# Ledger of designs, part 85: designed miniproteins, single chains, continued (2)

Each design is a single chain, and the fold is of that chain. pLDDT is the mean over its residues in the fold that is shown.

## One batch from the design tools (miniprotein)

Design m6944
Fold by ESMFold2-Fast:
Structure m6944 (fold): chain A 70 residues (1-70)
Amino acid sequence: MSKDQLDREVAESMVRMASSVAEQSLSKGLASQDDLALLQKYLDLAKKINASPDLIQRLTDLLRQVQQLL
């Protein structure tokens, strides 16, 4: 359980940082297929670790916004 909690906290921190970077890029009108693929990987990771529903929703929204810009 402690190991799973540590892995979850680290993964959530990484995912939150990636979300912030993606939001910054979107605000500047920057989007690429690599950004789309990266966000999909982080969304899958967030689902695997059972991250908070709020975080999963944020990633899903960011993914859709990047997809619409491509």
Scores: mean pLDDT 73

Design m6945
Fold by ESMFold2-Fast:
Structure m6945 (fold): chain A 104 residues (1-104)
Amino acid sequence: SERLARLREAEAALAAGDLPRALELLFERDVNPQLVPRILSLPPDLQRALLTALLALERALLSGEDPSPALAALEKVIAEIGKVDPELAAILQTLLDSIKDVLS
């Protein structure tokens, strides 16, 4: 699976501390060209938390596991991002709501 191979590469990039590479792998098809640079301007702890939650979500979706814990973790991270960059949090929340709609 190309999606599983990409997920594994993104997980390896995060483990190595290569946050730009992990984000590029997750948002390769992002329609907002400012999203990755904007995430990279967040504090590193929020970047890692966001990536961890996104990778957990993608893992759950690809493995057929319940995505609810990863979705809850992602909502919590988006709320924390909203304290630093409320516009970015709104963009990420819109993307999360779109994912939830597809899963329902």
Scores: mean pLDDT 81

Design m6946
Fold by ESMFold2-Fast:
Structure m6946 (fold): chain A 64 residues (1-64)
Amino acid sequence: MDEETLRERLLLLYEDPRIARLFKDEEDLLNFFHRTLETKGPEAVEEIIETLLSLVPDLRERLA
């Protein structure tokens, strides 16, 4: 996963208020995923994204 594609996907997730409320702001979301990518790698990032999408299944179809 390249960083630009990840950022675009995260910003689309952040537009949903059910996801946005889990973070203090947009930077908090981006920093959380950046740290996850650095410490655990891209597979861990995908697992967290899938977990968030399971909370908002209607959003999953818009990201596909």
Scores: mean pLDDT 76

Design m6947
Fold by ESMFold2-Fast:
Structure m6947 (fold): chain A 66 residues (1-66)
Amino acid sequence: QKQCKTLEEYGRAVELNQDLINKLNQFSREELSVVEASLKLRELVPPELYTKALVAYDDYLKTCGN
């Protein structure tokens, strides 16, 4: 069952900081796929946060995307 939560909720669940949550919200407004977001995140965040950010974004798109 799809539960549409905010990126703030998914991000906080995996201990992302607000700056990174704001970047994920920007990616959502730009309608980026998980693959496109992964390429952007590789340039912006350390490897440990990269995996957490991708999980949060993927979960958000699965529950709130088309």
Scores: mean pLDDT 77

Design m6948
Fold by ESMFold2-Fast:
Structure m6948 (fold): chain A 67 residues (1-67)
Amino acid sequence: AKFNMRYVPDSEIRSGGDAGLRSNVVNKIDEMKKQKVKEAEIVSSGSEEEKELLRKMLEDAGIKVIG
């Protein structure tokens, strides 16, 4: 599966930079985990640290990051 942060915007509950990213990413990762997604590619225009945080959250959920 292809994971792009633009497809998981959470403008209503996003606040505090990283806190906003964690909020919408956690929800999306939970859905992907329930759907048994095994691999994901991060496609994002976000910062290096946002990409690294997203990568760790995906790997912690058992989803392999590719690319």
Scores: mean pLDDT 61

Design m6949
Fold by ESMFold2-Fast:
Structure m6949 (fold): chain A 95 residues (1-95)
Amino acid sequence: SENLEKIKERSKEGEEKRKELIEKHPDSVKTVSQGQSHVESGDDRLVVDHTVSQVGDTKIVDLNVEVKGPKAYEVLLSTIDLLENQGYIVVVNFK
């Protein structure tokens, strides 16, 4: 539950940043790319459908996720860290 709460908090921060960007850039959000991935390790499973959008000069990644087990939450947190370090705003939606 701790990792789930961390992901939810970071996703909320991402949504707030997206809202601020849309207010500064009244142009419509454009889709840049889409993709999917899945990872299974024992009983742990992560399924991700992602959409990359751009507002002004900033890219936003929507991660639509199905998450089962502690390793899946750890992989998702690491993915969020990687994307944020690359300059993306990250939003997570649980299926």
Scores: mean pLDDT 83

Design m6950
Fold by ESMFold2-Fast:
Structure m6950 (fold): chain A 62 residues (1-62)
Amino acid sequence: MSKLDELMERLQELHQKYHKKEISPEEVENEVEKLMAESDPQLQAYLQSWLESHKRNLEILG
């Protein structure tokens, strides 16, 4: 798998854990910030877009 593929898998895991109520929204934010800190600028841009998508999903779900 590519680095991006591995990153997407990690983000999906975090998203599912949040929806299963296994982690808090703050823990999701912290884990994403960790990923951003260790990622190159191109991947950081992707993570930013994912956060925007996650926020939209939270608006839809309630």
Scores: mean pLDDT 72

Design m6951
Fold by ESMFold2-Fast:
Structure m6951 (fold): chain A 91 residues (1-91)
Amino acid sequence: MKIEKLTLLELKEKGYKVKVLIRITADSPEELAELVRKAKELAEKHGAKGFEVIYAGDTEADILVYFDSEEQAKAFEEALKALDPRVEVVK
């Protein structure tokens, strides 16, 4: 399923129930780009409704992922932990 590039207005109108903030830390910009791509692919597989990069540095990115349900969010979080320990869920 394609993750739509949604505006903040569309995100608000859709009424997404769950937001997951993830932080990705890498040793290089190339590695960061790869981890962001993998995280987006996992989000899409787990039914994410939005994927928004809210901050991007050379070696760190903060990303908001939007889901309709806590069950989808939990499945995504567990998949991220299995993917790479450098991808963290921020409380």
Scores: mean pLDDT 74

Design m6952
Fold by ESMFold2-Fast:
Structure m6952 (fold): chain A 85 residues (1-85)
Amino acid sequence: SMDELLARLDELEAEILAAFPEHREELEELFARLRRGIEERDLDVIEEAVAALVELLRAASPDAARLILELEVIEGLLRIEEALK
């Protein structure tokens, strides 16, 4: 469900912000853009926001692979949810 996906996104955002406090401002802006895309049901905005988050995380740490995979799974589930409505 969308509520479960949003809750999962909230938990992931909190974990990412805790792991990369030096990138807090940029991460918060990108997560805000992602949430806006979800609210507006704009798959292009969602895809661009996730791509930017993934790029930032890859640049920040080679150990960010799990967080990146979790974010990409959430994106995939959001795209499926939008297609099945």
Scores: mean pLDDT 84

Design m6953
Fold by ESMFold2-Fast:
Structure m6953 (fold): chain A 92 residues (1-92)
Amino acid sequence: MSKAPEAEKVGRREYGKLLDQLEKAKTEEEAYQIGYETAKRLIETHPHGLEAVGAVMRMLQLRIRETTNPDLRRRLGAALTGLADAAAEADE
């Protein structure tokens, strides 16, 4: 029994929202915090929160690989770290 479709749907929605917030972020610290808080909210508010965070991280990693703007790439990387840190804390 697979939960992937539900997690993917939630992840896609939150990924779009995350990208909009990251475009408005001015620093790597702000981007990290946006990623961290996004993962925390997902884990707290959705039954498939951890799987949804995994989906967001995968989509963000692909975006980083396709990004040619170094400043944006750094901010996207900071947000990915924030997502990963929050997910690691919740998996405990």
Scores: mean pLDDT 81

Design m6954
Fold by ESMFold2-Fast:
Structure m6954 (fold): chain A 94 residues (1-94)
Amino acid sequence: DEAVETFLEEIERAKNLSEEEFKKELELIEQAQKENPEDIPAELHGKSAEEIFLAYLDRLIAQIEENMKDKEKKEEVIKALEELKKTFEEKAKK
């Protein structure tokens, strides 16, 4: 239970990043991809930092849907991740 609550708190913090902080996070992802490309799955090589982040969110949502047995917690976590994904996409467009 605490693990789910901590994860939801981290999602809320990510959703509340300023546009400037968000751009800095994207730059860190791009730098990490350039410095350690082996840490990125082969199918994501050459993708933008935004595409990599969105792909990881999609995979995480799919894993939670498959593996989380508590339906209420599953719906809450998936909703939070989908809201984070929408916030990310909106900030990325600007």
Scores: mean pLDDT 72

Design m6955
Fold by ESMFold2-Fast:
Structure m6955 (fold): chain A 70 residues (1-70)
Amino acid sequence: MAEEKAVENLRSLFESAKKIKDPKARLAALERIKATVEAMAKVTPDERAKEKLAELGKEIAQEIEKLKKE
């Protein structure tokens, strides 16, 4: 379904963002992906997609906090 593809696309973007060498660019990319994940979680009618998006958002938030502490 479209929701499943959207979650997979966001996961791919997250993996790509983690590979960015510049810490500032990586932080900016992670913050943009997190905002998109949170927005989609609010509007998607699929409960399973909501749960997966919430988990992905949590992982992105942890990566952002890790970067900010260094």
Scores: mean pLDDT 80

Design m6956
Fold by ESMFold2-Fast:
Structure m6956 (fold): chain A 78 residues (1-78)
Amino acid sequence: SRNRELVAKQLAELRELLAKNPETPAEFGRALDAMEAGDSRTAAAHIRAAARELGLSDEEIERGGRAAVLAANPPPDP
């Protein structure tokens, strides 16, 4: 149950991040669909493909989802 809440929160944040980019490729939608189906491996592949199309790295997309969590607990600035 708690894991589902965390996943739902991360998906909501990802949706918000995608909404900031109206040019977001359809592959991001496929990634979310795969996540809801419980196929996180397929979802990751679609995210990488979409990031490439946008000229962004998959690391930036993954960090985008984590950014809100890190904002709550900012690490020391090296």
Scores: mean pLDDT 63

Design m6957
Fold by ESMFold2-Fast:
Structure m6957 (fold): chain A 70 residues (1-70)
Amino acid sequence: SLPAPVPESERSADYIEKLKKAIEYLKENPDATVDEIIEKYGVSYIAILQAANILGLEKVREEALKKINE
């Protein structure tokens, strides 16, 4: 079972700003690890998975899926 749906706090300006930075970092560093991005920006694995799908980053997508399934 999934832990929780996306909370209202993740729709805040602060979270959106963090997500933008994480997406920009992924776009520039496609080999970056999912854990590194979470540590730097505090975004969820699900958010990273969605970003990887949009950007076509297969390695990041697979890593995020493994982390979610573990």
Scores: mean pLDDT 71

Design m6958
Fold by ESMFold2-Fast:
Structure m6958 (fold): chain A 85 residues (1-85)
Amino acid sequence: MQEQVEKAVKEEAEEIRRQFEAKGWETSTDIVVGPDGTVVAAVIARGPEGTQRVLVTGKPIGKEIVIRTHNYPGEPREKRIEYTE
């Protein structure tokens, strides 16, 4: 379960990173695991219009991995991935 949450968050963060790099932005990623199994990845992108920070938060809820993506300043987006035991 925990490994699947970490993998899902890392894959989402890498997709976001690739999208920024495809536009010529410089990117970095930091990942932290919380005591409740919540995984947070911060993607920092630096470009000609400034710096963008995207937070990808994932946590296990029953048989699902819930991923929330927040691109500041913007509305959070939620993605749910069903995990089969």
Scores: mean pLDDT 72

Design m6959
Fold by ESMFold2-Fast:
Structure m6959 (fold): chain A 85 residues (1-85)
Amino acid sequence: SLLEEVLSSLSPEDLKQQLDVDIKTAKDLVDLYPNNGGARGLARRNLENAKLILDYMVKNKLISDEEAKEYQKKIDEIEKKLEEA
């Protein structure tokens, strides 16, 4: 797919940086604007992007099992906040 072609063109360091940015942006949006529908929608988009990057990194062995679990925990915590709002 075009998405996999784009992800494969990025270094593991670039992928990890983008993953960190997407997760941080989602967390900040949920924490700062918990009752704002637009902010919640943007946070969900950032989490979906983070999931796609994480899945790609796991599939291609670009990240350790331990690091992948820590990223998944962060994603799950933010998703839980979005579902409870």
Scores: mean pLDDT 86

Design m6960
Fold by ESMFold2-Fast:
Structure m6960 (fold): chain A 59 residues (1-59)
Amino acid sequence: GAAASGAAVAAMGGAAARAVAERGLKDLNGTPEQGEALARAGEAGDAAASARAMEKMGV
């Protein structure tokens, strides 16, 4: 679910979180803006923001 995926992205931090978020965007057919929001939330280590971005992409 979105909360678990968001927590995993946030926990990785930095470039690793961004790479995972970008791959997730492709898998979910989200918009570039949604992918960028998820990548920024992941880089910041914000699990809640990452989860919200995933939910907006339909996860």
Scores: mean pLDDT 63

Design m6961
Fold by ESMFold2-Fast:
Structure m6961 (fold): chain A 86 residues (1-86)
Amino acid sequence: MVRSPPLPKGYIKVTATVTRDADGTTTGSWSIIHDDGTRSISSPVTSTSNTQTLTFTSPKTGKKFEITLTVEPGETATKTKIVKIE
């Protein structure tokens, strides 16, 4: 396992994961890590599109952020974004 350093104060780390099954069903979810180590996970969202936009609201700050991923059938894509909360 890779150990990451703690996030700077006022930042959050968001990881979005999207999987598209061979039948064309796309399932997306996100996880968020706050600067205090608190974690939040979204409920999965399903669609038939090859593009999935995951929206999350930080429970700590109330701010909303979006991550969009595009996947082909049978693929899984992951995107990590570090966001400053002001």
Scores: mean pLDDT 72

Design m6962
Fold by ESMFold2-Fast:
Structure m6962 (fold): chain A 70 residues (1-70)
Amino acid sequence: SGLEGAIKGLEAAVASGDQALAATAAGVAARWLEEQGIIDRETAERIIRLGMEGRGVEAAREALELAKKA
């Protein structure tokens, strides 16, 4: 499923410790979760903003927690 793929990708991004890679993964996942109605636009924008601030691993962890609760 798309959700399972998102979780797997986010887990890999967090495990990498790479801020830029994790920011990209978090942003893609946040937009997809928003499109599925799992999170709202404000939550997706917050996650994307964290990535833009160099906090990509934190952004990916937040997206992962939200995906796991879906």
Scores: mean pLDDT 88

Design m6963
Fold by ESMFold2-Fast:
Structure m6963 (fold): chain A 80 residues (1-80)
Amino acid sequence: MPLLSAEEARERLRELKERGKKLIEEFEKKNPEAAELIRKALEEKVAEIERLIAAGKLEEAQRELERLELGIKRLEEILK
């Protein structure tokens, strides 16, 4: 996979934040305790990725973005 630019990484993170927010809303209706844990994990991971992008560590940021996307997909499957 080609390395993301800082701009592309920020755009991808924004998309994943929106998707994660929707996922948390759905978990909150079914399992509020799980929703709170997911919210904390998402906030921490987002802050980590934002720090990596700001530091110019784009390879690490891309790997963490891929992990975040996989985590969101796995949680979406649990909700089905």
Scores: mean pLDDT 83

Design m6964
Fold by ESMFold2-Fast:
Structure m6964 (fold): chain A 72 residues (1-72)
Amino acid sequence: MDKPLQELPTPNLLSDEVIAEIQRLIDAGRYLEASELLVETAYRNALREGRLTEDMRRGVALARARLEEGRR
């Protein structure tokens, strides 16, 4: 449980592997799942770093609403 290197300089909120998986889902026509993976991963990474600001929370909520609209 102890992690001496937990700081991370808050790089990209998405890892290269997650970006590649999102791209695969888009190529397969699974836009809803790709969108959900994008939003959930970005939000989790921001929470994990403890750097989730008011603006970030608002941005994520807006993005989620947009992605839900894309389902229709």
Scores: mean pLDDT 64

Design m6965
Fold by ESMFold2-Fast:
Structure m6965 (fold): chain A 75 residues (1-75)
Amino acid sequence: MEEVRELLAKAAELYEQGKPLEEVLDQLIKAADLVSEEPIAQILREVLLDAKNAKTDEEFEAVVEKYRPKAEAAA
């Protein structure tokens, strides 16, 4: 769980620094792989699937915000 939170924090940091979305998504995929059987991993997979359809940073941020309440409830 701690490793997952560290990867999520790293993804947020990369996004804030204006790094390519591919680098952000790589950290999110690594997080999902570590906890594939946990409820939060299913939420992460849904976020990743929606994020693949995001063509702009704004759309990507909207996807993350949409799933944030579910992730908090699962934690």
Scores: mean pLDDT 68

Design m6966
Fold by ESMFold2-Fast:
Order: sequence, then structure tokens, then C-alpha cells
Structure m6966 (fold): chain A 84 residues (1-84)
Amino acid sequence: MREELIRKLEKRGAEVVEVVEWEAEGAEETQRMVDELSPRVEEWLRRERRGELVVESRSRTHTYERDGLLVPHLHHELVVGRRV
């Protein structure tokens, strides 16, 4: 669980409801993860726009070498809170 994102939610007057974390390598795996999670994320963002939820997210990309190729690695963290 990401302490930084949780602290941001608490500062906005929300309590943590859900934490989502995933990692993906390359474009194909990233697209698959996005497609799988998009309906849930879209619902959370819709509810955030209505003031019902607070969403904090962080994406980080690292590039590393494997077998002479540069491979991008995406790490994404998302924390959803409910206003109290």
C-alpha cells in the first residue's frame, strides 16, 4: 500500500476504500492491463467527478536492458478513497 498516495487521500478528507497496483512490460502487456482495468477506473473517476470518491494515482516507467534490448517497465499505483 502506497503511504504517499494514502496521505494525499486523507488530506483531501477521504478514507481508503481500494488499492490497485500493477506492473507491465512493453506495449502489449500494458494495453491488456489497461483494457482489463478501464471499466473499474472509469467508474471510480465518474464518482470522483460527482464528489463521492477521491482518486490518487502514480505511474512510473523504468527502462532496463534484457538480452541487448531496452525494455520499458511500467509500474502503476492507484488508491481510491471515500469522502467522510
Scores: mean pLDDT 74

Design m6967
Fold by ESMFold2-Fast:
Structure m6967 (fold): chain A 84 residues (1-84)
Amino acid sequence: DVEKRKEEAKDFVKTNIDAGKSVEDLKNDIKNKVKEYKDAGVPKTTLYAVLGVMVEEINSSDKLTPDQKKELVDALAKAVQEAL
C-alpha cells in the first residue's frame, strides 16, 4: 500500500531528525531505509512517492539549516536513483 509506505517514510524521517542525529547519521539512515524498500520489492512508482514525502518532511523541519536540508535531499535523491 503506497499510503502506508508514505506514512512510514514520513514518520521515519521525522523521528530521526527529532532524535538530534548528525547529518552524516541521517544520510546513512536514509540510504539504509531506501535500500530496505528496494530489497522488499517496492515498485519504482512507490519509491518516487516515498522520495516526495521524505523531501517534504526534510524541507519542513525547523531543526535543520538550509545547507543540511540540501545535503539530505541530495543524498536521498541519489539513494532512490541507485535503487531504481
Scores: mean pLDDT 84

Design m6968
Fold by ESMFold2-Fast:
Structure m6968 (fold): chain A 80 residues (1-80)
Amino acid sequence: SLREEALELLDELIEVLEELRELAEKQGNEELAAFYDGLIRHAEDLRAYVEREEDPARLEHLTEQVRSLLEQLRRQKEEL
């Protein structure tokens, strides 16, 4: 389902963000680590929202947004 796909992508997003946060901390970049920590909290909030959302159009849009963000963050990981 769209909800299951969105939740799976959000779980993957959180995992990538946690890896990026740890890499930033190891490099001594506290500002970047705090930035990723903020994104993790937002992703957790979105996950809770998705669990309650029943509108398929909103779930589809959210799934596309999360996928796009995940691709962007994977590119950023290559720069660390």
Scores: mean pLDDT 83

Design m6969
Fold by ESMFold2-Fast:
Structure m6969 (fold): chain A 88 residues (1-88)
Amino acid sequence: DPHMRELGRAFREALNRHIDLQDVLASLPRDKAIELGRLVREVLDLIAERVREGADVATVRRLLDELAELTRNADLAGLEELRARLAA
């Protein structure tokens, strides 16, 4: 999916401005690292759905910045809340 590939690139650029994703994952217990990876993927898929629905660039940018910040902080609760908000 070209939209998913572009979104994934933009997310990685936003995250990499401050931290390497591998460093975040390496700092966590294995179970939490797996959960973080799953939540990040699910949120990216939901943001891709918003793009397919015609979401504006400002909305997509805010969502990617929020996802990047939650990922940098390993905020699993915040990622679950973002996922639930986007799935509604």
Scores: mean pLDDT 76

Design m6970
Fold by ESMFold2-Fast:
Structure m6970 (fold): chain A 86 residues (1-86)
Amino acid sequence: DKKKLLDKILSMIEQFKTVSEADKKEIEAAINSNSVEEIRAEMRRILENADSGLEKMRASAKELGADESKVKEAEALVKFLKDILE
C-alpha cells in the first residue's frame, strides 16, 4: 500500500536525521500531490544530494576522527531509498 510505504520512509528519515529539513519538506509536498512519479523524482533528488553530503561527511569524519556512526546511518538510508526506487 502506497501510503504505508511513504509513512515508513518518512519515519526512517526522521529517525536518522541525515536528510535536511528542506528535503523532508519536498518529500511531504510530493506525498501531498499524491503522485507516485513526483514522489520517485523527489526521492532521486534527495539521493543525489545525499551522495554529495555523504562524501563531505566522510571527509570531515576522517579529518576530525569523529564518530562514523552518522556516516553509516546516512549510507543505510541512501541504500534503502535506492532499493525502493527499483
Scores: mean pLDDT 61

Design m6971
Fold by ESMFold2-Fast:
Formats: C-alpha cells, sequence, structure tokens
Structure m6971 (fold): chain A 65 residues (1-65)
C-alpha cells in the first residue's frame, strides 16, 4: 500500500539523517548516505514530501563533504 511504502521511506530517511549527523567527519559514511538518499528520491518520486526531504538531506551531506 502507499501508506506502507511511505512508512518504509520515512524509516530509511531517518536512518540516513542519523548517519549524517552522527558521522559528520566521515566522508565514507556521508557518501553512502548520499547514494541511499538519491535512490530514495528516485524510488519515491511519486511522494513529493519524501523526495523533498531526501533532497534536503543530500544537500546537507554534500555541505559536510
Amino acid sequence: SAAAEREEAERRLERAERAIEEHKDNPVVLQAAVHELEELRERYADFPEIAERAERLIRRAKELL
């Protein structure tokens, strides 16, 4: 269902956000988070709120690189 897909996307976004904030000085973790977020943005393009949040987190991670 769309609700279950959104919940899974939200959990993955939360994990990526935590990884970025806990590992600000680790470029390997930040690059992995960017890749995960790019996949989320593409996979959940039909959910604008998910895609928008993924985009914000990608920008945040790239600022730390």
Scores: mean pLDDT 86

Design m6972
Fold by ESMFold2-Fast:
Structure m6972 (fold): chain A 84 residues (1-84)
Amino acid sequence: SLEELRKAAVSAIRTDDVDSFKKALEELVKKAGVRSQEVREVLKFALEYGSDKIVEYVSAFIKENYGEEAWSFYMRTYMETHAV
């Protein structure tokens, strides 16, 4: 289910399991679509709590699927909400 895939992605982020995270994210995209709320929530969680490797993968994923402007806007919005 979408809920099980979301939980798997979050668990992978928490345990720094890059391969399991990639697999769970790809399956979420297949079932819900790249612009779904489920995918966006997982991407946001990964940027907030993920390791450097997970953040790098998510950065590349956002740029490829949403474009460079979306990545720049996402990072600006994130930095405005979180202290440097």
Scores: mean pLDDT 78

Design m6973
Fold by ESMFold2-Fast:
Structure m6973 (fold): chain A 100 residues (1-100)
Amino acid sequence: DLRRVAEGLLRALLGREPSPEEVERLARALEEASRARDLAEATRILEETLRELVGGAVRDVERLAERLAEAILAGELERLPEVALEATVEEGLALIESVV
């Protein structure tokens, strides 16, 4: 169920309960990305929607979109919240490594 995946994704990325409108927008983008011809097309579709919904919470939206697109094309839709969390942790670790 794409709405459940979208809700889990937004909850992981925003640290709050997403609105029904945010869930519906991301679910639509996930469906369009799953029908994409290649990784570049899927990444473009997701990047646009993610920038609008989570651009204030995520520093590298393009990288996040690409990782999510890879998981979608691999048939790993249920893993999307985990992939998003991994991407944000890697971003935080890179910052810590540069300071400490």
Scores: mean pLDDT 77

Design m6974
Fold by ESMFold2-Fast:
Structure m6974 (fold): chain A 73 residues (1-73)
Amino acid sequence: SEAEDARKAAEGSLENAKKYIKEGNFLQASKYIVAAGVLVAALDFLGDTEGAEELRKKINEVSKELDEAIKKA
């Protein structure tokens, strides 16, 4: 389904964001976090509110990882 595709894409974007955080590429990491946020908004539109809520928690976790990595740079 479109909701399943959007959820998988959001999860993939967050995995890419984590990779770029580890590499110190904070601009690319930020872009993938934003992409995940757009896909989460699409999940809400498609009626997958529970999937959107779970992904928002993951986005917040990855965003905190990015903030901490920037502070160490």
Scores: mean pLDDT 86

Design m6975
Fold by ESMFold2-Fast:
Parts: C-alpha cells; sequence; structure tokens
Structure m6975 (fold): chain A 72 residues (1-72)
C-alpha cells in the first residue's frame, strides 16, 4: 500500500539518512498523499517508537501506516 511504502521509506531513512532513493520516495508520497506536517511527524514518531520496542523495519513501516490511517 502507499502508506506502507511511505512508512518503509521513513524506516530506511532512520537507518541511513543519506539513502537518496528513500528520500525521493518519501518526498513523492508526501506530495501524492498530501500529508500535513502533523501527519509526517506522527509517522516518524510511530517508526521511532516501533524500532525502540525492537520491531523490524517492516513492522515499523506497518505501524506508521496504521498511525496515518487514523489521521486521514
Amino acid sequence: SDLEDYGMALARLMMNPADRNAIKTKESYIKKLKLTEEQVNAAIQAIVDALQQGKSLEEAAKVAAETLKKLL
């Protein structure tokens, strides 16, 4: 899903902030989904929390997608 693809791009950027493909994917989905700053920050926080709980990148991306679904 678009939300899970966006979440995965964010999770990849948490591991490597210089991942140019992940940066482009992130920017593309912010524009496509018309995400607000509040929604972007909520998705980032969901990934940080999931990774701190020991979840995988895939699970962190899923948590971010579920967080965004509640805000859309």
Scores: mean pLDDT 85

Design m6976
Fold by ESMFold2-Fast:
Structure m6976 (fold): chain A 79 residues (1-79)
Amino acid sequence: PKPDAEDEKLMEEKQKEIDKKIEELKKEGKTLSDNEVEAITFEAYAEILEKQYEKTKDKKAKEEAEYYRELAKEYLEKE
């Protein structure tokens, strides 16, 4: 069972944003590396966690969001 229907909807919307961004880049003739795809995914996870922190004020959500943003930067840097 899903803990929150709103969380499921947010995950679905973020996945659509990721898919759309990838499709737009492919349409421009750019091939995304695995590192670029991972970076986009980690940024989306961070945004979800930041919204969770605003709703719950759970410091763990904030710390995890910061962790995923740092991972996204590292993946882009190693590209």
Scores: mean pLDDT 72

Design m6977
Fold by ESMFold2-Fast:
Structure m6977 (fold): chain A 86 residues (1-86)
Amino acid sequence: MEKTLATNYAVAAMLLLVAGELEPESERPQVLDDAVGTAKKAAELSPSKEEALEIVDFVKRAAEQTLSPEDAARVKARLDEIKAEI
C-alpha cells in the first residue's frame, strides 16, 4: 500500500507541474510549490530511501521536460533540498 500511495502522490506532483506551466505567471509559483510539496509527500510515503530518491528524480525529470528552464531550475533546487533530507 505505501508504494501505491507514494506512486499516486508522485503522479499528482507531475500533474501539478503541467498545471503550473499552463497557469499565468502570477499564479504559477503557488502551483509549483504545491507540486514540490506533493513530491515531498511521495518521498515520505516511499517504503525505502532508494525509492524515495527515485521518486524525487522522476519529478525532477518531469520538471525539466514540462517547465521553462527558469521554473525548472527553481523546482529542481527545491527537490534537491528534499533529497538532502532523505
Scores: mean pLDDT 79

Design m6978
Fold by ESMFold2-Fast:
Structure m6978 (fold): chain A 83 residues (1-83)
Amino acid sequence: MQRELAEKYKALGEKARAEGNYEEAAQHYIKAGMAYRAAGDYEKAAEMFKLAAQDYEKAGKEGSAKAYRNMAEIYRKKAEELK
């Protein structure tokens, strides 16, 4: 199921982050966010894109950090619209 796939990518992101591999962590969180989106879980998708933005910022990737901050806000608003 897409939710199980999202949880797997989230765990990989957490592991990469713990190892200081922030760019790799951001990539895993993006995949987790995409999988949560596919499962219709826009709140968790927004959370994953926010984590990806934070890790891109730590990796010095300002453009990518800004893009995923915007993506997180879009999905946060979608989650609110579904309540």
Scores: mean pLDDT 86

Design m6979
Fold by ESMFold2-Fast:
Structure m6979 (fold): chain A 58 residues (1-58)
Amino acid sequence: PSQEEIEKRLIALGVPQKFARKNAEEILTGDFTKVKLATSFFILGSLQSTGDLDKAIE
């Protein structure tokens, strides 16, 4: 699949656009570990931050 297809699927799954784009690039380059860590850490951190959801969404 293309980078754009991967990006759209990630966004549909709830990944923020900025991370979806970066993750799509990393998936195509084969650096899955970094995209998983960055995405999971950001999502968990944002969910735990109950006072500032805007930072998660941008």
Scores: mean pLDDT 60

